# Designed miniproteins, single chains, continued (4), part 39

Each design is a single chain, and the fold is of that chain. pLDDT is the mean over its residues in the fold that is shown.

## One batch from the design tools (miniprotein)

Design m13426
Fold by ESMFold2-Fast:
Structure m13426 (fold): chain A 71 residues (1-71)
Amino acid sequence: STMEKIMKILEENLGAPVLEVTQRIIEETGDSVTAETLGAELLRRGITVVTKEVLPIAEDILQRIYEGKLI
């Protein structure tokens, strides 16, 4: 469910500014998804460009959410 929402946002926003994509991921992800599970799902679907561009940022954001820190 959460992973499918993230995938839909990423697919619909490929080429969009990273900041806007990041904001949508934050709104949909919460603390129920880790950067590892997100990265694995993107790789499984063959979305290499997105994993290279988004995964490091998503990992930082998810880590901050997990630690109770906000942007």
Scores: mean pLDDT 52

Design m13427
Fold by ESMFold2-Fast:
Formats: structure tokens, C-alpha cells, sequence
Structure m13427 (fold): chain A 92 residues (1-92)
């Protein structure tokens, strides 16, 4: 929903402030955030976001490929997905 989309935008802005880049795709009950130029500490922030989605009754997964992190959140409320993605962006 709109809140999860706003969270995705915030996560991408966090990556850009850290010298990286990113994109997000928001669908009903699912958000995919791809962050590029991230270090291992920033990848840990993405794992935190995934864990937050699980604690909210949804699902989160993180894929790390070189300096690229893909975070997928699903099944949680729009508000919970936004909160998880804002944590990711703040951890950049």
C-alpha cells in the first residue's frame, strides 16, 4: 500500500545518502527494495528490516550479491512494512 511505498522510498534515500543507489517496487501486501553500493553493516540493517516484518506476522527475506542487497517484505500490514523499511533507511 501507500505506506509501504513511502517506506521503500525512504530506504532508497538512505542508500543514496550513503553513496549508493536503489529502487523499490510496492504491490498489494508485498514490497521489494533493491539497494546497491552497500557495505556489510548496511546489509545488516536490511536483515533487521526482514526480522521486523517476521515479528509483525509477515515474512521478510534478504539476498546479498556483492554490494547489492534485495529485501522482500510480504504479509505484514502496510504500516508494519513502512516501519521496517524506515529502520533499513535509518541504518544506512
Amino acid sequence: GHMAEEGGRYAVEGARKAGGSGEYVAEDDRVVVTLRGVNVGQAIAAVGGAAQAWLAGGEGSVRVEGDTVTLTLSGASDEAMEAALREVGGGM
Scores: mean pLDDT 78

Design m13428
Fold by ESMFold2-Fast:
Structure m13428 (fold): chain A 60 residues (1-60)
Amino acid sequence: GITLSATFADPNKLIAATLALIGELPDATITVSGDTLTVTLPDDPALAAKAKAILDQFAS
């Protein structure tokens, strides 16, 4: 499995990233702990690239 995480200074951005990840990656496991969003994916580089792009778009 591939695990990615990002920390968000803005809670509205964390919510937006979470919704985008749910929409684009329905098979991903998404966990929120405080200001940190963690995404766990199968061993698929294409899914990891999509998750990273979404996290990078919204992360502080």
Scores: mean pLDDT 83

Design m13429
Fold by ESMFold2-Fast:
Structure m13429 (fold): chain A 66 residues (1-66)
Amino acid sequence: MSQLEIDELVKRVYEAAKAGDLETLRKILREAGVSDEDIERVLQAAEAGNYKEAVLLAAKALMEKS
């Protein structure tokens, strides 16, 4: 996965998190191949309203796969 692909996914994660759309957020991360454990951490951050932490956790998980 390239930095450009990570940037695109991070934007989608941020949009879903801000919208409170946890179902879409989970789907985006699962389709990107993020582990269930990392998805749970991102969802917890988004649910707490910590969108910056949610996107940081998502980016980190996506980089681990590349």
Scores: mean pLDDT 79

Design m13430
Fold by ESMFold2-Fast:
Structure m13430 (fold): chain A 86 residues (1-86)
Amino acid sequence: SSHLEKALEYLRRALAAVEAGDLERALEYAIEAARYVDKAKADIGEEAYNAIMAEITAAIEALRAGDGEAAAAHLRAAIALVEAAL
């Protein structure tokens, strides 16, 4: 779905921002990714939605805590799950 493709784009931008040390920008992108995953829920189903949102939520919590390493790990997991759902 176009919404899930947008979610993947924002997750990749969030990860790039974390790798650049820009945790504030990464947080903005992770929140946008979550919005697009919400819009894709009907297309991907409950199980995929819950798995993806768990990783994005964990990434957002890590970013708010200033933990870039934990955020990067959760963003990579979310990217893999979104790619599998495409």
Scores: mean pLDDT 92

Design m13431
Fold by ESMFold2-Fast:
Structure m13431 (fold): chain A 90 residues (1-90)
Amino acid sequence: SAREEFARRVDRRALEVLGPILKEEKDPEKQKKILQIAEEIGKAVYAAVLEEDLEAALEHLREALELAEELGREELVEFVEELIEELKRL
């Protein structure tokens, strides 16, 4: 299904984007924000795939976007924006 394909894409992209950033980050407050971004993305996938609530999923991704913008990491902002665009196509 499109939702299962979305979940698989998110899993792959999260490993590619969040993993290296978290591994390289030395500031504990920034690490905390990266983990919060990961948590909100996970909640969005849960809402989209298991609850079939695309509106709730979008709200979680908007929260992740806000955190990514506060963190000032362009790569994270672009990643979350990609996920929002993909979710809107479900």
Scores: mean pLDDT 85

Design m13433
Fold by ESMFold2-Fast:
Structure m13433 (fold): chain A 106 residues (1-106)
Amino acid sequence: MSEVERAARETIERLRAEGKDELAQIVETVYSLAKTALQYLSPEDKKELEEVLLNAFRARTLDALLQALDKMIEILKKHADTNPELKRIRDALEVLKAYLEELAAA
């Protein structure tokens, strides 16, 4: 298991144990989208994306997850006009960010 995959799994399990099922589902979806994006990214962008995810999962805060989503969206924006799959993933991450912002406001 990769370090990022382990951190994601541990974060999802922790959130579900805390009764935060909606946030756990968002984290699971973010990680799934990131895994798909990694297949299309350069080695440099892959490393940056993996570091962003790992730092967010280790920080264990909603604010850190929101900041990670912003950084992931910016990485994917560089490729959105040339890669339809990365555009689709970027658009999905923007929707997930909106849901997280609503959860933070509640």
Scores: mean pLDDT 81

Design m13434
Fold by ESMFold2-Fast:
Structure m13434 (fold): chain A 65 residues (1-65)
Amino acid sequence: EIPKTLTPEEKRRLIEAVRAELDRLAPQGVTYEVDEDTIAFQASTPELARRIAEVVREELKRIRE
């Protein structure tokens, strides 16, 4: 989920940062979808899914600081 309190530009920065990490993990069996309010992903392993969820959470926290 992308916080609604972010400006459109902050949302774009968040999406771009998360996409960069997802692209790095794509060869390892990751698929993802991004829209204005959500980032959804699927991973071939639970460990990979946790890694992506953690990246998204860290980027969100960095933006909200």
Scores: mean pLDDT 66

Design m13435
Fold by ESMFold2-Fast:
Structure m13435 (fold): chain A 51 residues (1-51)
Amino acid sequence: MEALERAVRLAMRGERTLEEIAKEVGFDSVEEFEKAARDALGTPLEALRAP
């Protein structure tokens, strides 16, 4: 879960694309990353990136 927390913070900052972040923290794809984030946070990952 540590890697997911860091990935979410990076996604919110917009420093890297979701694909780059997903691969960096060990997910095979953005879809897998999004599923993990939704399961852990109860909200879509894209919603966290909203302005």
Scores: mean pLDDT 71

Design m13437
Fold by ESMFold2-Fast:
Structure m13437 (fold): chain A 70 residues (1-70)
Amino acid sequence: SIETEKEQIELLLKKAKETAKKEKDKKEAIEKLDFVIEKLEEELKKEKNPEIRELLKKAIKELEEIKKKI
């Protein structure tokens, strides 16, 4: 289900943001964000649904912006 895929991406994004906020070690926070970004980029490479692709692109961009501020 497309709705299930969207919910999973949104949950992953929420967890990644919470992890970055809680992690006091800058290097560890960046490494955890990089891991999630890499997973989202691999999903984007395989994804054919344009709506899910846009959601993945936005999630990647948002995590990259969080990483940039660390």
Scores: mean pLDDT 82

Design m13438
Fold by ESMFold2-Fast:
Structure m13438 (fold): chain A 66 residues (1-66)
Amino acid sequence: SREARLAEATERLLAFFLREGVTAEQLAKVSDEEFRALAETVLGRPLSPEEVRELRRRLIAALEAQ
């Protein structure tokens, strides 16, 4: 499902950002275009603009919850 794919993508990107020491504040300052390029590289697949916005939202929230 779309939700399962978003959840899996969120977990993979969160693990990457935590390993790289990226903070919620740093991620919030990155453009959607920059985030998309990074996320597509990490996930190995293209992302729609809707997926980019939703993943960025989820990741900022997850990093803030650390």
Scores: mean pLDDT 85

Design m13439
Fold by ESMFold2-Fast:
Structure m13439 (fold): chain A 60 residues (1-60)
Amino acid sequence: KLLEIYKEAKEILDKALEAGVDVEKVRELLSKAVEAAEQKDYEEAEKYLKEAKEFVEKEV
């Protein structure tokens, strides 16, 4: 599950970079998601991944 979170975070970051959105904000949210997942808090990790994805989708 941790590897799955890394893969999803990478995909979200790549989309943000291609779209030219606020990468710093996206990177902050993805960093929090990875930190939560490393602490076994997968619910919190999924929340941050969702927020990052929605942020990118709103800007595109």
Scores: mean pLDDT 76

Design m13440
Fold by ESMFold2-Fast:
Structure m13440 (fold): chain A 64 residues (1-64)
Amino acid sequence: SMEEIAKKIAEETGVSLEAARDAVELIVNKGLSIEQAAQYLALKHGISLETARKTVELAKKLLE
C-alpha cells in the first residue's frame, strides 16, 4: 500500500511520515521530475535538498 511505502521511506531516510507521504503523492499524482519534487519537499518540510532528493528517489524506486 502507499501508506506502507511512505512508512518505509520515513524509516530509511529519517524524514517525517508527512514528508514521505508528500514524496509518494508528488511522484504518483503530480508527475513531477525528481528535481522538482525534491525542491518542493525541501521547501515545504525544511529539509536539505540532498535529503529531499534521496527521499523522492527512494519513493520512485519503491513505487516501480
Scores: mean pLDDT 84

Design m13441
Fold by ESMFold2-Fast:
Structure m13441 (fold): chain A 67 residues (1-67)
Amino acid sequence: EKAREEILKLLMQAAKYALDGDNEKAVEYLRKAREIAEKAGDPEMLEAVRNVADLLRYLGVEVPEEI
């Protein structure tokens, strides 16, 4: 599915930016992934977005609760 591939790419980029210390881009890419997952109505991808958000918070990134 095209949406799932795009979501996973965005989540990988979000994690990459967080590891590189670019917290603003990490949150930006996480937000993009969430938006696509919401529009696709894919519960597994929404769970993946939440799991990556929790990982970013563990790494010290300030992620808004609504993402």
Scores: mean pLDDT 83

Design m13442
Fold by ESMFold2-Fast:
Parts: structure tokens; C-alpha cells; sequence
Structure m13442 (fold): chain A 85 residues (1-85)
């Protein structure tokens, strides 16, 4: 049952972080015209890492992540560019 609890926690973390990343992306487009602040860039990197770590805990989550991996890489790249500017 501990293993089942870990799966549920991983799924909750994945869904939370993924939804927060989508919401943040929408806010950036709607409110800032696509301009990232350093705080938003740090948040993006944090959320991308949380999504990937959660996916590592579950085969099912890894499969769910595959089609979104290019989008996560793009978000991570944009965030790193903002922090290094």
C-alpha cells in the first residue's frame, strides 16, 4: 500500500505542477505579452523539475509526459535565457 500511496502522491504532484506551469504560461502571454520576469523564470524551472521528478516515479506519468517533453524543454530554455540576460 505504501507503493500505491507513492503513485498517488506522484500523480498529484505531476498534475499540480503541470497545471501551474500551464496557468503561468497563460498569464505571461495575457498580462506580459510573452515577457518573462526573473521570478517567473525561476518558477518555470522549479515546475519543470517537479514535473520531471514526479514522472520518474511512475511509468504511467512518463508516458503522459512524452508528448509534452519538447514544450517543457522550450519553457526551460526560455527561463534560462531570462536568468542569464
Amino acid sequence: MEEEKEKKEAEEEFERAFNELLKLGQEIQDELGGVLTKEMAERILELVEEIRKAAEKSEELKEKLKPFEPALEAAERAALATLNS
Scores: mean pLDDT 77

Design m13443
Fold by ESMFold2-Fast:
Structure m13443 (fold): chain A 86 residues (1-86)
Amino acid sequence: SMAEELEKKRLEILREIKEWADEGKTQEIGQKLRALFNSPKPEDQERAKILLDVINEINLLKTQRYLETGEEVSYSDAVDELIEKL
């Protein structure tokens, strides 16, 4: 189904972000987004939209936790929480 395909693509993107975050390479996230947006392929444009949505969710989660606790949540920990909510 379309919902199962979206869930799979979202999970793949979340796993890629976690790998970059665990390696201290969070700058790769922005580079990947730029590459996908500049791709003429419809599949890459779809992936760019999903990646942007995921980035927005990570930033919202990090902001909410900071407001609640005063502590910064790492990118990797934020991704783990989003994966658990699948």
Scores: mean pLDDT 84

Design m13444
Fold by ESMFold2-Fast:
Structure m13444 (fold): chain A 59 residues (1-59)
Amino acid sequence: SERTFELIRRLLVEQGVPEEVAEREARRLARAIDEGEVPEDQRDTAARVVARHAAERLA
């Protein structure tokens, strides 16, 4: 979803990930959350968890 994508992108940029890389990773991670059928009430939590892991991997 666009909301999940934008949340992940913002979190990655806040962690110092370059905008271009953050956009690419956010698109991939948001699709994974959508395809994984994560319940709507858990999507924000899932987004924060995957963004944190991605930021640590990209550092």
Scores: mean pLDDT 81

Design m13445
Fold by ESMFold2-Fast:
Structure m13445 (fold): chain A 61 residues (1-61)
Amino acid sequence: SIEELEAERDRLGDELTRLLGQLEQLRRDGAPPSQIAAVEQQVEELQRRIEELNRRIRELR
């Protein structure tokens, strides 16, 4: 249902917020570029999943 997709999108949005906070902390701590890049990849993957859910929600409306 649309409601289930919206709930999943919101959950992923909360996860994205946490992950972005972790990324900012890694940058502040001067983590290795490879570690920062790995987390950036996770952020990009999560953003793609959220975009796909938004597309599916629009298609059902």
Scores: mean pLDDT 86

Design m13446
Fold by ESMFold2-Fast:
Structure m13446 (fold): chain A 77 residues (1-77)
Amino acid sequence: ASLEEINRLIGLVLRGIGLILDIEQSENPSIELIEEAIETLKEAIRLAERIGDSKLAEILREKLKEVEKLLEELKKK
């Protein structure tokens, strides 16, 4: 993996974590915020898989499932 790819992955992971924390701290998180977190996690997963970090990709997939479940519950309201 290139330094650029590693730096991009780190940036995506940090952004994803920040968005998840914002969602967890909010009583009424916006659908847009949750969708942004989903998109960020999906991009991070693709990059982690591309560079061969299977453990990180697995952790990110579990987080993605949690966030997607929250989006589904909010869409029902």
Scores: mean pLDDT 82

Design m13447
Fold by ESMFold2-Fast:
Structure m13447 (fold): chain A 87 residues (1-87)
Amino acid sequence: MKTVYTVTLSEPGTVWVRAAHKDGTTTAVEIRASKPSTFTVEVDNETGEVKVTASDPSVTARTAQGPARSEVWHSGAGATIEKKEVE
């Protein structure tokens, strides 16, 4: 089962995702948008894999040591996040 987050940023911002692996380890991913952007964050709940899909190259993603959350977290104003669970 996967959790898909559709993130719409009306302003530049940073989104943090914490993904948990089946073995109990976690991966933190930092996603930065340098301009208003829409992107999807797909988390595989069995493997903890995080996949970021964006049509805009201003969106970057990396494994990071920053603040990790069990859910998608953002630091900017003007973010809209839609969460869906997909089989």
Scores: mean pLDDT 66

Design m13448
Fold by ESMFold2-Fast:
Structure m13448 (fold): chain A 85 residues (1-85)
Amino acid sequence: MDSLIQQMKDLQKARTAQLEERIRAIGKEKNLSQDVTDKIVASARQTLDATLETMIKEKMSLEEAQKALDLVVQTILESVERFLK
């Protein structure tokens, strides 16, 4: 049980880092201020933290957790790109 929760936390941390880098790259391309980019990153982190809590509460398998995190990351990136176009 503890190792599965740790694997989910590690996965969420890795996905959050990748998402932050991609959001910052988009912000730089679109000439956004650092403050605006930081706020978008903070909102994305909150969404991924909530996703992790849901995965643990619902007792998801690691495979289900990977699919859920990938879907959430993709949805956030699509929303950021559409908002900044």
Scores: mean pLDDT 82

Design m13449
Fold by ESMFold2-Fast:
Parts: sequence; structure tokens; C-alpha cells
Structure m13449 (fold): chain A 65 residues (1-65)
Amino acid sequence: MKKVILVYAETMEEAEKAAEMLKKKYPDAEVIPTTLSLEEALEKAEELRKEGYQVVVLDARELLK
């Protein structure tokens, strides 16, 4: 089962910084930086889960503390 991590932030710069950190920790997961809202990110995650992916949604701000 393919693992996907969706990172959402207000800016793409924040999302990409968090995604770089996550790629180092989870090299086997596909990390997708987005500027989607939490609601939009959850909708996209649900679509991917229906396709058979394991999806985690993370706020870039929680990672950049």
C-alpha cells in the first residue's frame, strides 16, 4: 500500500520546508506540499484513500515549531 503525506500551509514556501523535513524522516512515503486549506486537504486525502493509499494530513506549522 502506497503511503502519502499531504502537507498544507498558507504559503508554498512553508509547505515545501515541512515536506523536505518529512522526506528525510519518511523516504518511503510520497510527500505532497500544498497551499490547500485544511478542509480541501482532508477532501483530497479522502479521495486518495478511496484509491487505496494510506494518507496522513499534516499542518506545516506543527512541523516548523
Scores: mean pLDDT 81

Design m13450
Fold by ESMFold2-Fast:
Structure m13450 (fold): chain A 69 residues (1-69)
Amino acid sequence: SFDELLAELRRMMEADGVPQEEIDRIVAALRAGDLETAERLVTRLYILGRISREAAELAGRAMRLREEE
């Protein structure tokens, strides 16, 4: 489910050392369907090397799933 996917994404971002405030903003944006904000925040973390490839790919999957609804 989407909620299970967001829970796994949160766990991955926590393991990557992403601050809780940034994780909360990304998850909130995904829940709200604010894909522009979610993409911007995730892309920034990925470019800066602050998030794993696996977490970035999972975030991309969450964004696509939300867009398809």
Scores: mean pLDDT 84

Design m13451
Fold by ESMFold2-Fast:
Structure m13451 (fold): chain A 90 residues (1-90)
Amino acid sequence: SAAREEAARYAAEELRKIGEEVQLALELYKAAKELFDLSSEEEQKKLREEFWEKGRELAKASEEERKKKLEEIKKEAEEKAEKKKKEKLE
């Protein structure tokens, strides 16, 4: 029925939104993998929570804003990873 198809489309759209948030969170994780590897288990837990939140925010942004924010987050993660590497050598 039309109502059943409408419910299926709604469910698919909600799953798509969740999938988009997950994909963005995973992309942030990949960008910050070195920072993750250099972090304690407690720090990794906080980073996972931050990336999930950032993923949700990016899912609501325009494509251009997503690209800009992703590059900014990647750069910050790389800088933090370099700082942690330097601290471990001291």
Scores: mean pLDDT 74

Design m13452
Fold by ESMFold2-Fast:
Structure m13452 (fold): chain A 72 residues (1-72)
Amino acid sequence: DRAEVEAALRRARELLAKIPEEESEARKEIEERLREAERAFEAGDLEEARRHILEAEILIGMVEIKLAVSKL
């Protein structure tokens, strides 16, 4: 539902804020996906919004894995 999509957007934004500024390219790509999700959400296209949120979540996960491996 709309409330679930809104909560997912908020969570993804919070995760993006925790990504270091040094990961500028990844932050830019995630930001672009979240902007697309926000536009779809405002247009009432919840399926498109969920797709873009999932894309952002995948990118966030990839950055987290990269950062975890680099600290080993």
Scores: mean pLDDT 85

Design m13453
Fold by ESMFold2-Fast:
Structure m13453 (fold): chain A 68 residues (1-68)
Amino acid sequence: MQEELDAEIDKGVAILYVAVTLVAGRNAGLPDEVLAKLEELNDRASQTDDPEEAWRIAEEAKKLADEA
């Protein structure tokens, strides 16, 4: 139970990170192409049941925002 709860919290943090990255990107005026990719990553993160996959998506989101 506790380990499953920790995994859900970890996944939730990764999803929140992607969502915050998208919002920050919109506020910073990132190109529409980059924002569209961030929205796709946010949707993917929200659909995954795997914390590791969620964090891989979060890393992709950070890379896209940093390279824009």
Scores: mean pLDDT 79

Design m13455
Fold by ESMFold2-Fast:
Structure m13455 (fold): chain A 60 residues (1-60)
Amino acid sequence: LEELVAKIEEKLKEMEEKLKELEKQSPVIARVGRAELERLKEQLKKAKEDEEYAREVLKT
C-alpha cells in the first residue's frame, strides 16, 4: 500500500508541475487540468484506504 500511494503522489506532483507550465501558456487549459488534478487527489484519499483501489488508479 505504501508503495502504491507513493507512486500516485509522484504522479500528482508531475501533473502539478505540468499544470504550472500550462497556466503560463493558457489559463483555460490549466483550469481543465486543475479539475483533473482534484479528481486524482480524491482518488489518492480512497487509495490510502484500499490497496486494490490504489492498484486500479495506477493502472489507469
Scores: mean pLDDT 70

Design m13456
Fold by ESMFold2-Fast:
Structure m13456 (fold): chain A 69 residues (1-69)
Amino acid sequence: MTPDEVRKIGVDNIIENYKKYVDEYKPDKLVVSLTLDGEDNGKVINRLRTELPIPVLYRGIGGSAARAA
C-alpha cells in the first residue's frame, strides 16, 4: 500500500465520520477543526462542503496563521 493510498483512506474515513455525525444529530451548521497536512485539510473541507446540505465552516488549529496571533 502506497503512502498516497493510506492518506486517501484517512480522508475518506474523516468525511464518513462527519456524515454520520450530521445524519445522527442534524446540526444547522458544522464547524470543523483538522490537524492533517494543509492539502488534506483542504480536501476534507471541500468534500464536506460539496456533500453536506448544511454550511461547513473551517477553524484552523496548529497552522502558522493561527499561531501568528
Scores: mean pLDDT 67

Design m13457
Fold by ESMFold2-Fast:
Structure m13457 (fold): chain A 69 residues (1-69)
Amino acid sequence: LSKEMENEILIALARMYISIADKLASQGKNEEAIELYKKAIEILEQADPSDPEAQELIAEAREKLKELE
C-alpha cells in the first residue's frame, strides 16, 4: 500500500467507527459509543497529521466524547 492509500483507509475506517458510535449513542449505549470514538481517535492519530479531514474527524470525535463523559 502507498502512504496515501494507507491514509485514505485510516480515514475511512475512522469514519465508520464514528458513524457506528453515533448510532450507539442515539440508542443510549453510551459506554459502547465512547469505546468506538476512542478507537476512531487512535486510528486518526496514525493518519497524516497535516490532513485537514483527519484533524476535523479527531475534533468531532473528541467533542462527542465530552458529551458522553
Scores: mean pLDDT 82

Design m13458
Fold by ESMFold2-Fast:
Structure m13458 (fold): chain A 83 residues (1-83)
Amino acid sequence: SQSIMDYAQTALTHVSQAMQALQDGNIQNARQHATVAMYYGAMVSDDIASLSRQAVDAINQSSQQGIQQFQQFQSQIQQRISS
C-alpha cells in the first residue's frame, strides 16, 4: 500500500507538469496532468481535491484564474508533505 506521502508526491509532480504545460500554452496537457493530480490529491485530502477541480474548471473556461488555483493547489500539497 502506498503511503499518504507517496500520494502527495505524485500529485505534486503532476501539478508541476500541469503548470508548466499552462505556461507553454498546452491546455490539453495541463488538463490531463491536473486530472491525475486531482485523483492523487483526493487520497491526501478532500479540500485539496476540491481546489484542483476548481482549477481544472477555470482552465476549461480559458481563465487566468486557473493558473492561480493550481499555484494554491501546489502550495497546499507542499504544506501537507512538509509538515
Scores: mean pLDDT 70

Design m13459
Fold by ESMFold2-Fast:
Structure m13459 (fold): chain A 68 residues (1-68)
Amino acid sequence: SPLEELEEAYEFLSSIPEIEVKRVGEDTIEAKTTLSVEKQIGLALRLIGDFPLLEVSIKGDTIIVRAK
């Protein structure tokens, strides 16, 4: 389910030292990063590939992940 993929994404992102993850409502998480722009894009593409039921976007230094 999209919410199960969201929990898996939360656990994955929480394991990365350069990322601070927070929940923003029931269907959305925000991952604030100190990563370079290139690494943020690479991570977002990886999330899109690994979690097809999630919507992934980037806003500044933050990757936003939402259940579809």
Scores: mean pLDDT 86

Design m13460
Fold by ESMFold2-Fast:
Structure m13460 (fold): chain A 52 residues (1-52)
Amino acid sequence: DDLLLKLFEEVIGRKPVGLDDDFYGLGGNDLKLEKLKKIVREKYGLELPDSM
C-alpha cells in the first residue's frame, strides 16, 4: 500500500522502496522499526511485524 511504502521511505530515507525490500535490508534497525510501528499504529491503527 502507498501509505506504508511512504512511511518506509520517510523513516529509512531511501527511494524507491519496493514491496520486496525488507526493512533491515534497506538499512533499518530496531530503533527505526519501533518508530515506524509507533507512527503506523497511532495514525493508521495498523500493527507491523517485528521482522521486515
Scores: mean pLDDT 60

Design m13461
Fold by ESMFold2-Fast:
Structure m13461 (fold): chain A 71 residues (1-71)
Amino acid sequence: KLKEAEELIRKGREAYDKGDLEEAIRLFEEAARLAQEVIDTSTDLKEQLEAGALHLAASVNLVVSKKELEK
């Protein structure tokens, strides 16, 4: 799931760079959801830390993409 979240963030950034803001938003929402699932289900502190970093990255990109779409 962490690798899937990382891949979704990468694809979301590619979509953002191409101006596909709706696709970028969808990808970042999915990435944040997967990262949150790891935070909620993992008992390993390292996995929780990695998931937290991915959740933060996805959430920041999501907010930026949504703001860009509103323009």
Scores: mean pLDDT 82

Design m13462
Fold by ESMFold2-Fast:
Structure m13462 (fold): chain A 56 residues (1-56)
Amino acid sequence: SHMLEEAKKIIEKLLKEGKSEKEAIDQATKELVERFGLSESSAKIVAILALNELKK
């Protein structure tokens, strides 16, 4: 999905910049709420799924 692909890009960029997985999830959650109007809980689930896909 478009939201998942965007979350993957955000997390990948933050990890490359030296952020921790927790910091990457927290920042991606914030950006998904701002861009897509998701609830914080829904955005966090999407961010966690994106991180898990990147760890394959």
Scores: mean pLDDT 85

Design m13463
Fold by ESMFold2-Fast:
Structure m13463 (fold): chain A 56 residues (1-56)
Amino acid sequence: SDARRQALQAQARDLIANSPNMTDGQKAAAMVVVNNPNASISTIQAAIAGIQATNA
């Protein structure tokens, strides 16, 4: 649903903003992916997983 996708996008943006181990370029690239209106739930979840792995 759109509500689920929007919630995941909000979570991804928060994680990107608060990621200490990502460069500014990596944050910008990740934001383009998660803010894409055609991004699937699986694409956003993959982005979240990648951000969390970078912060671990």
Scores: mean pLDDT 81

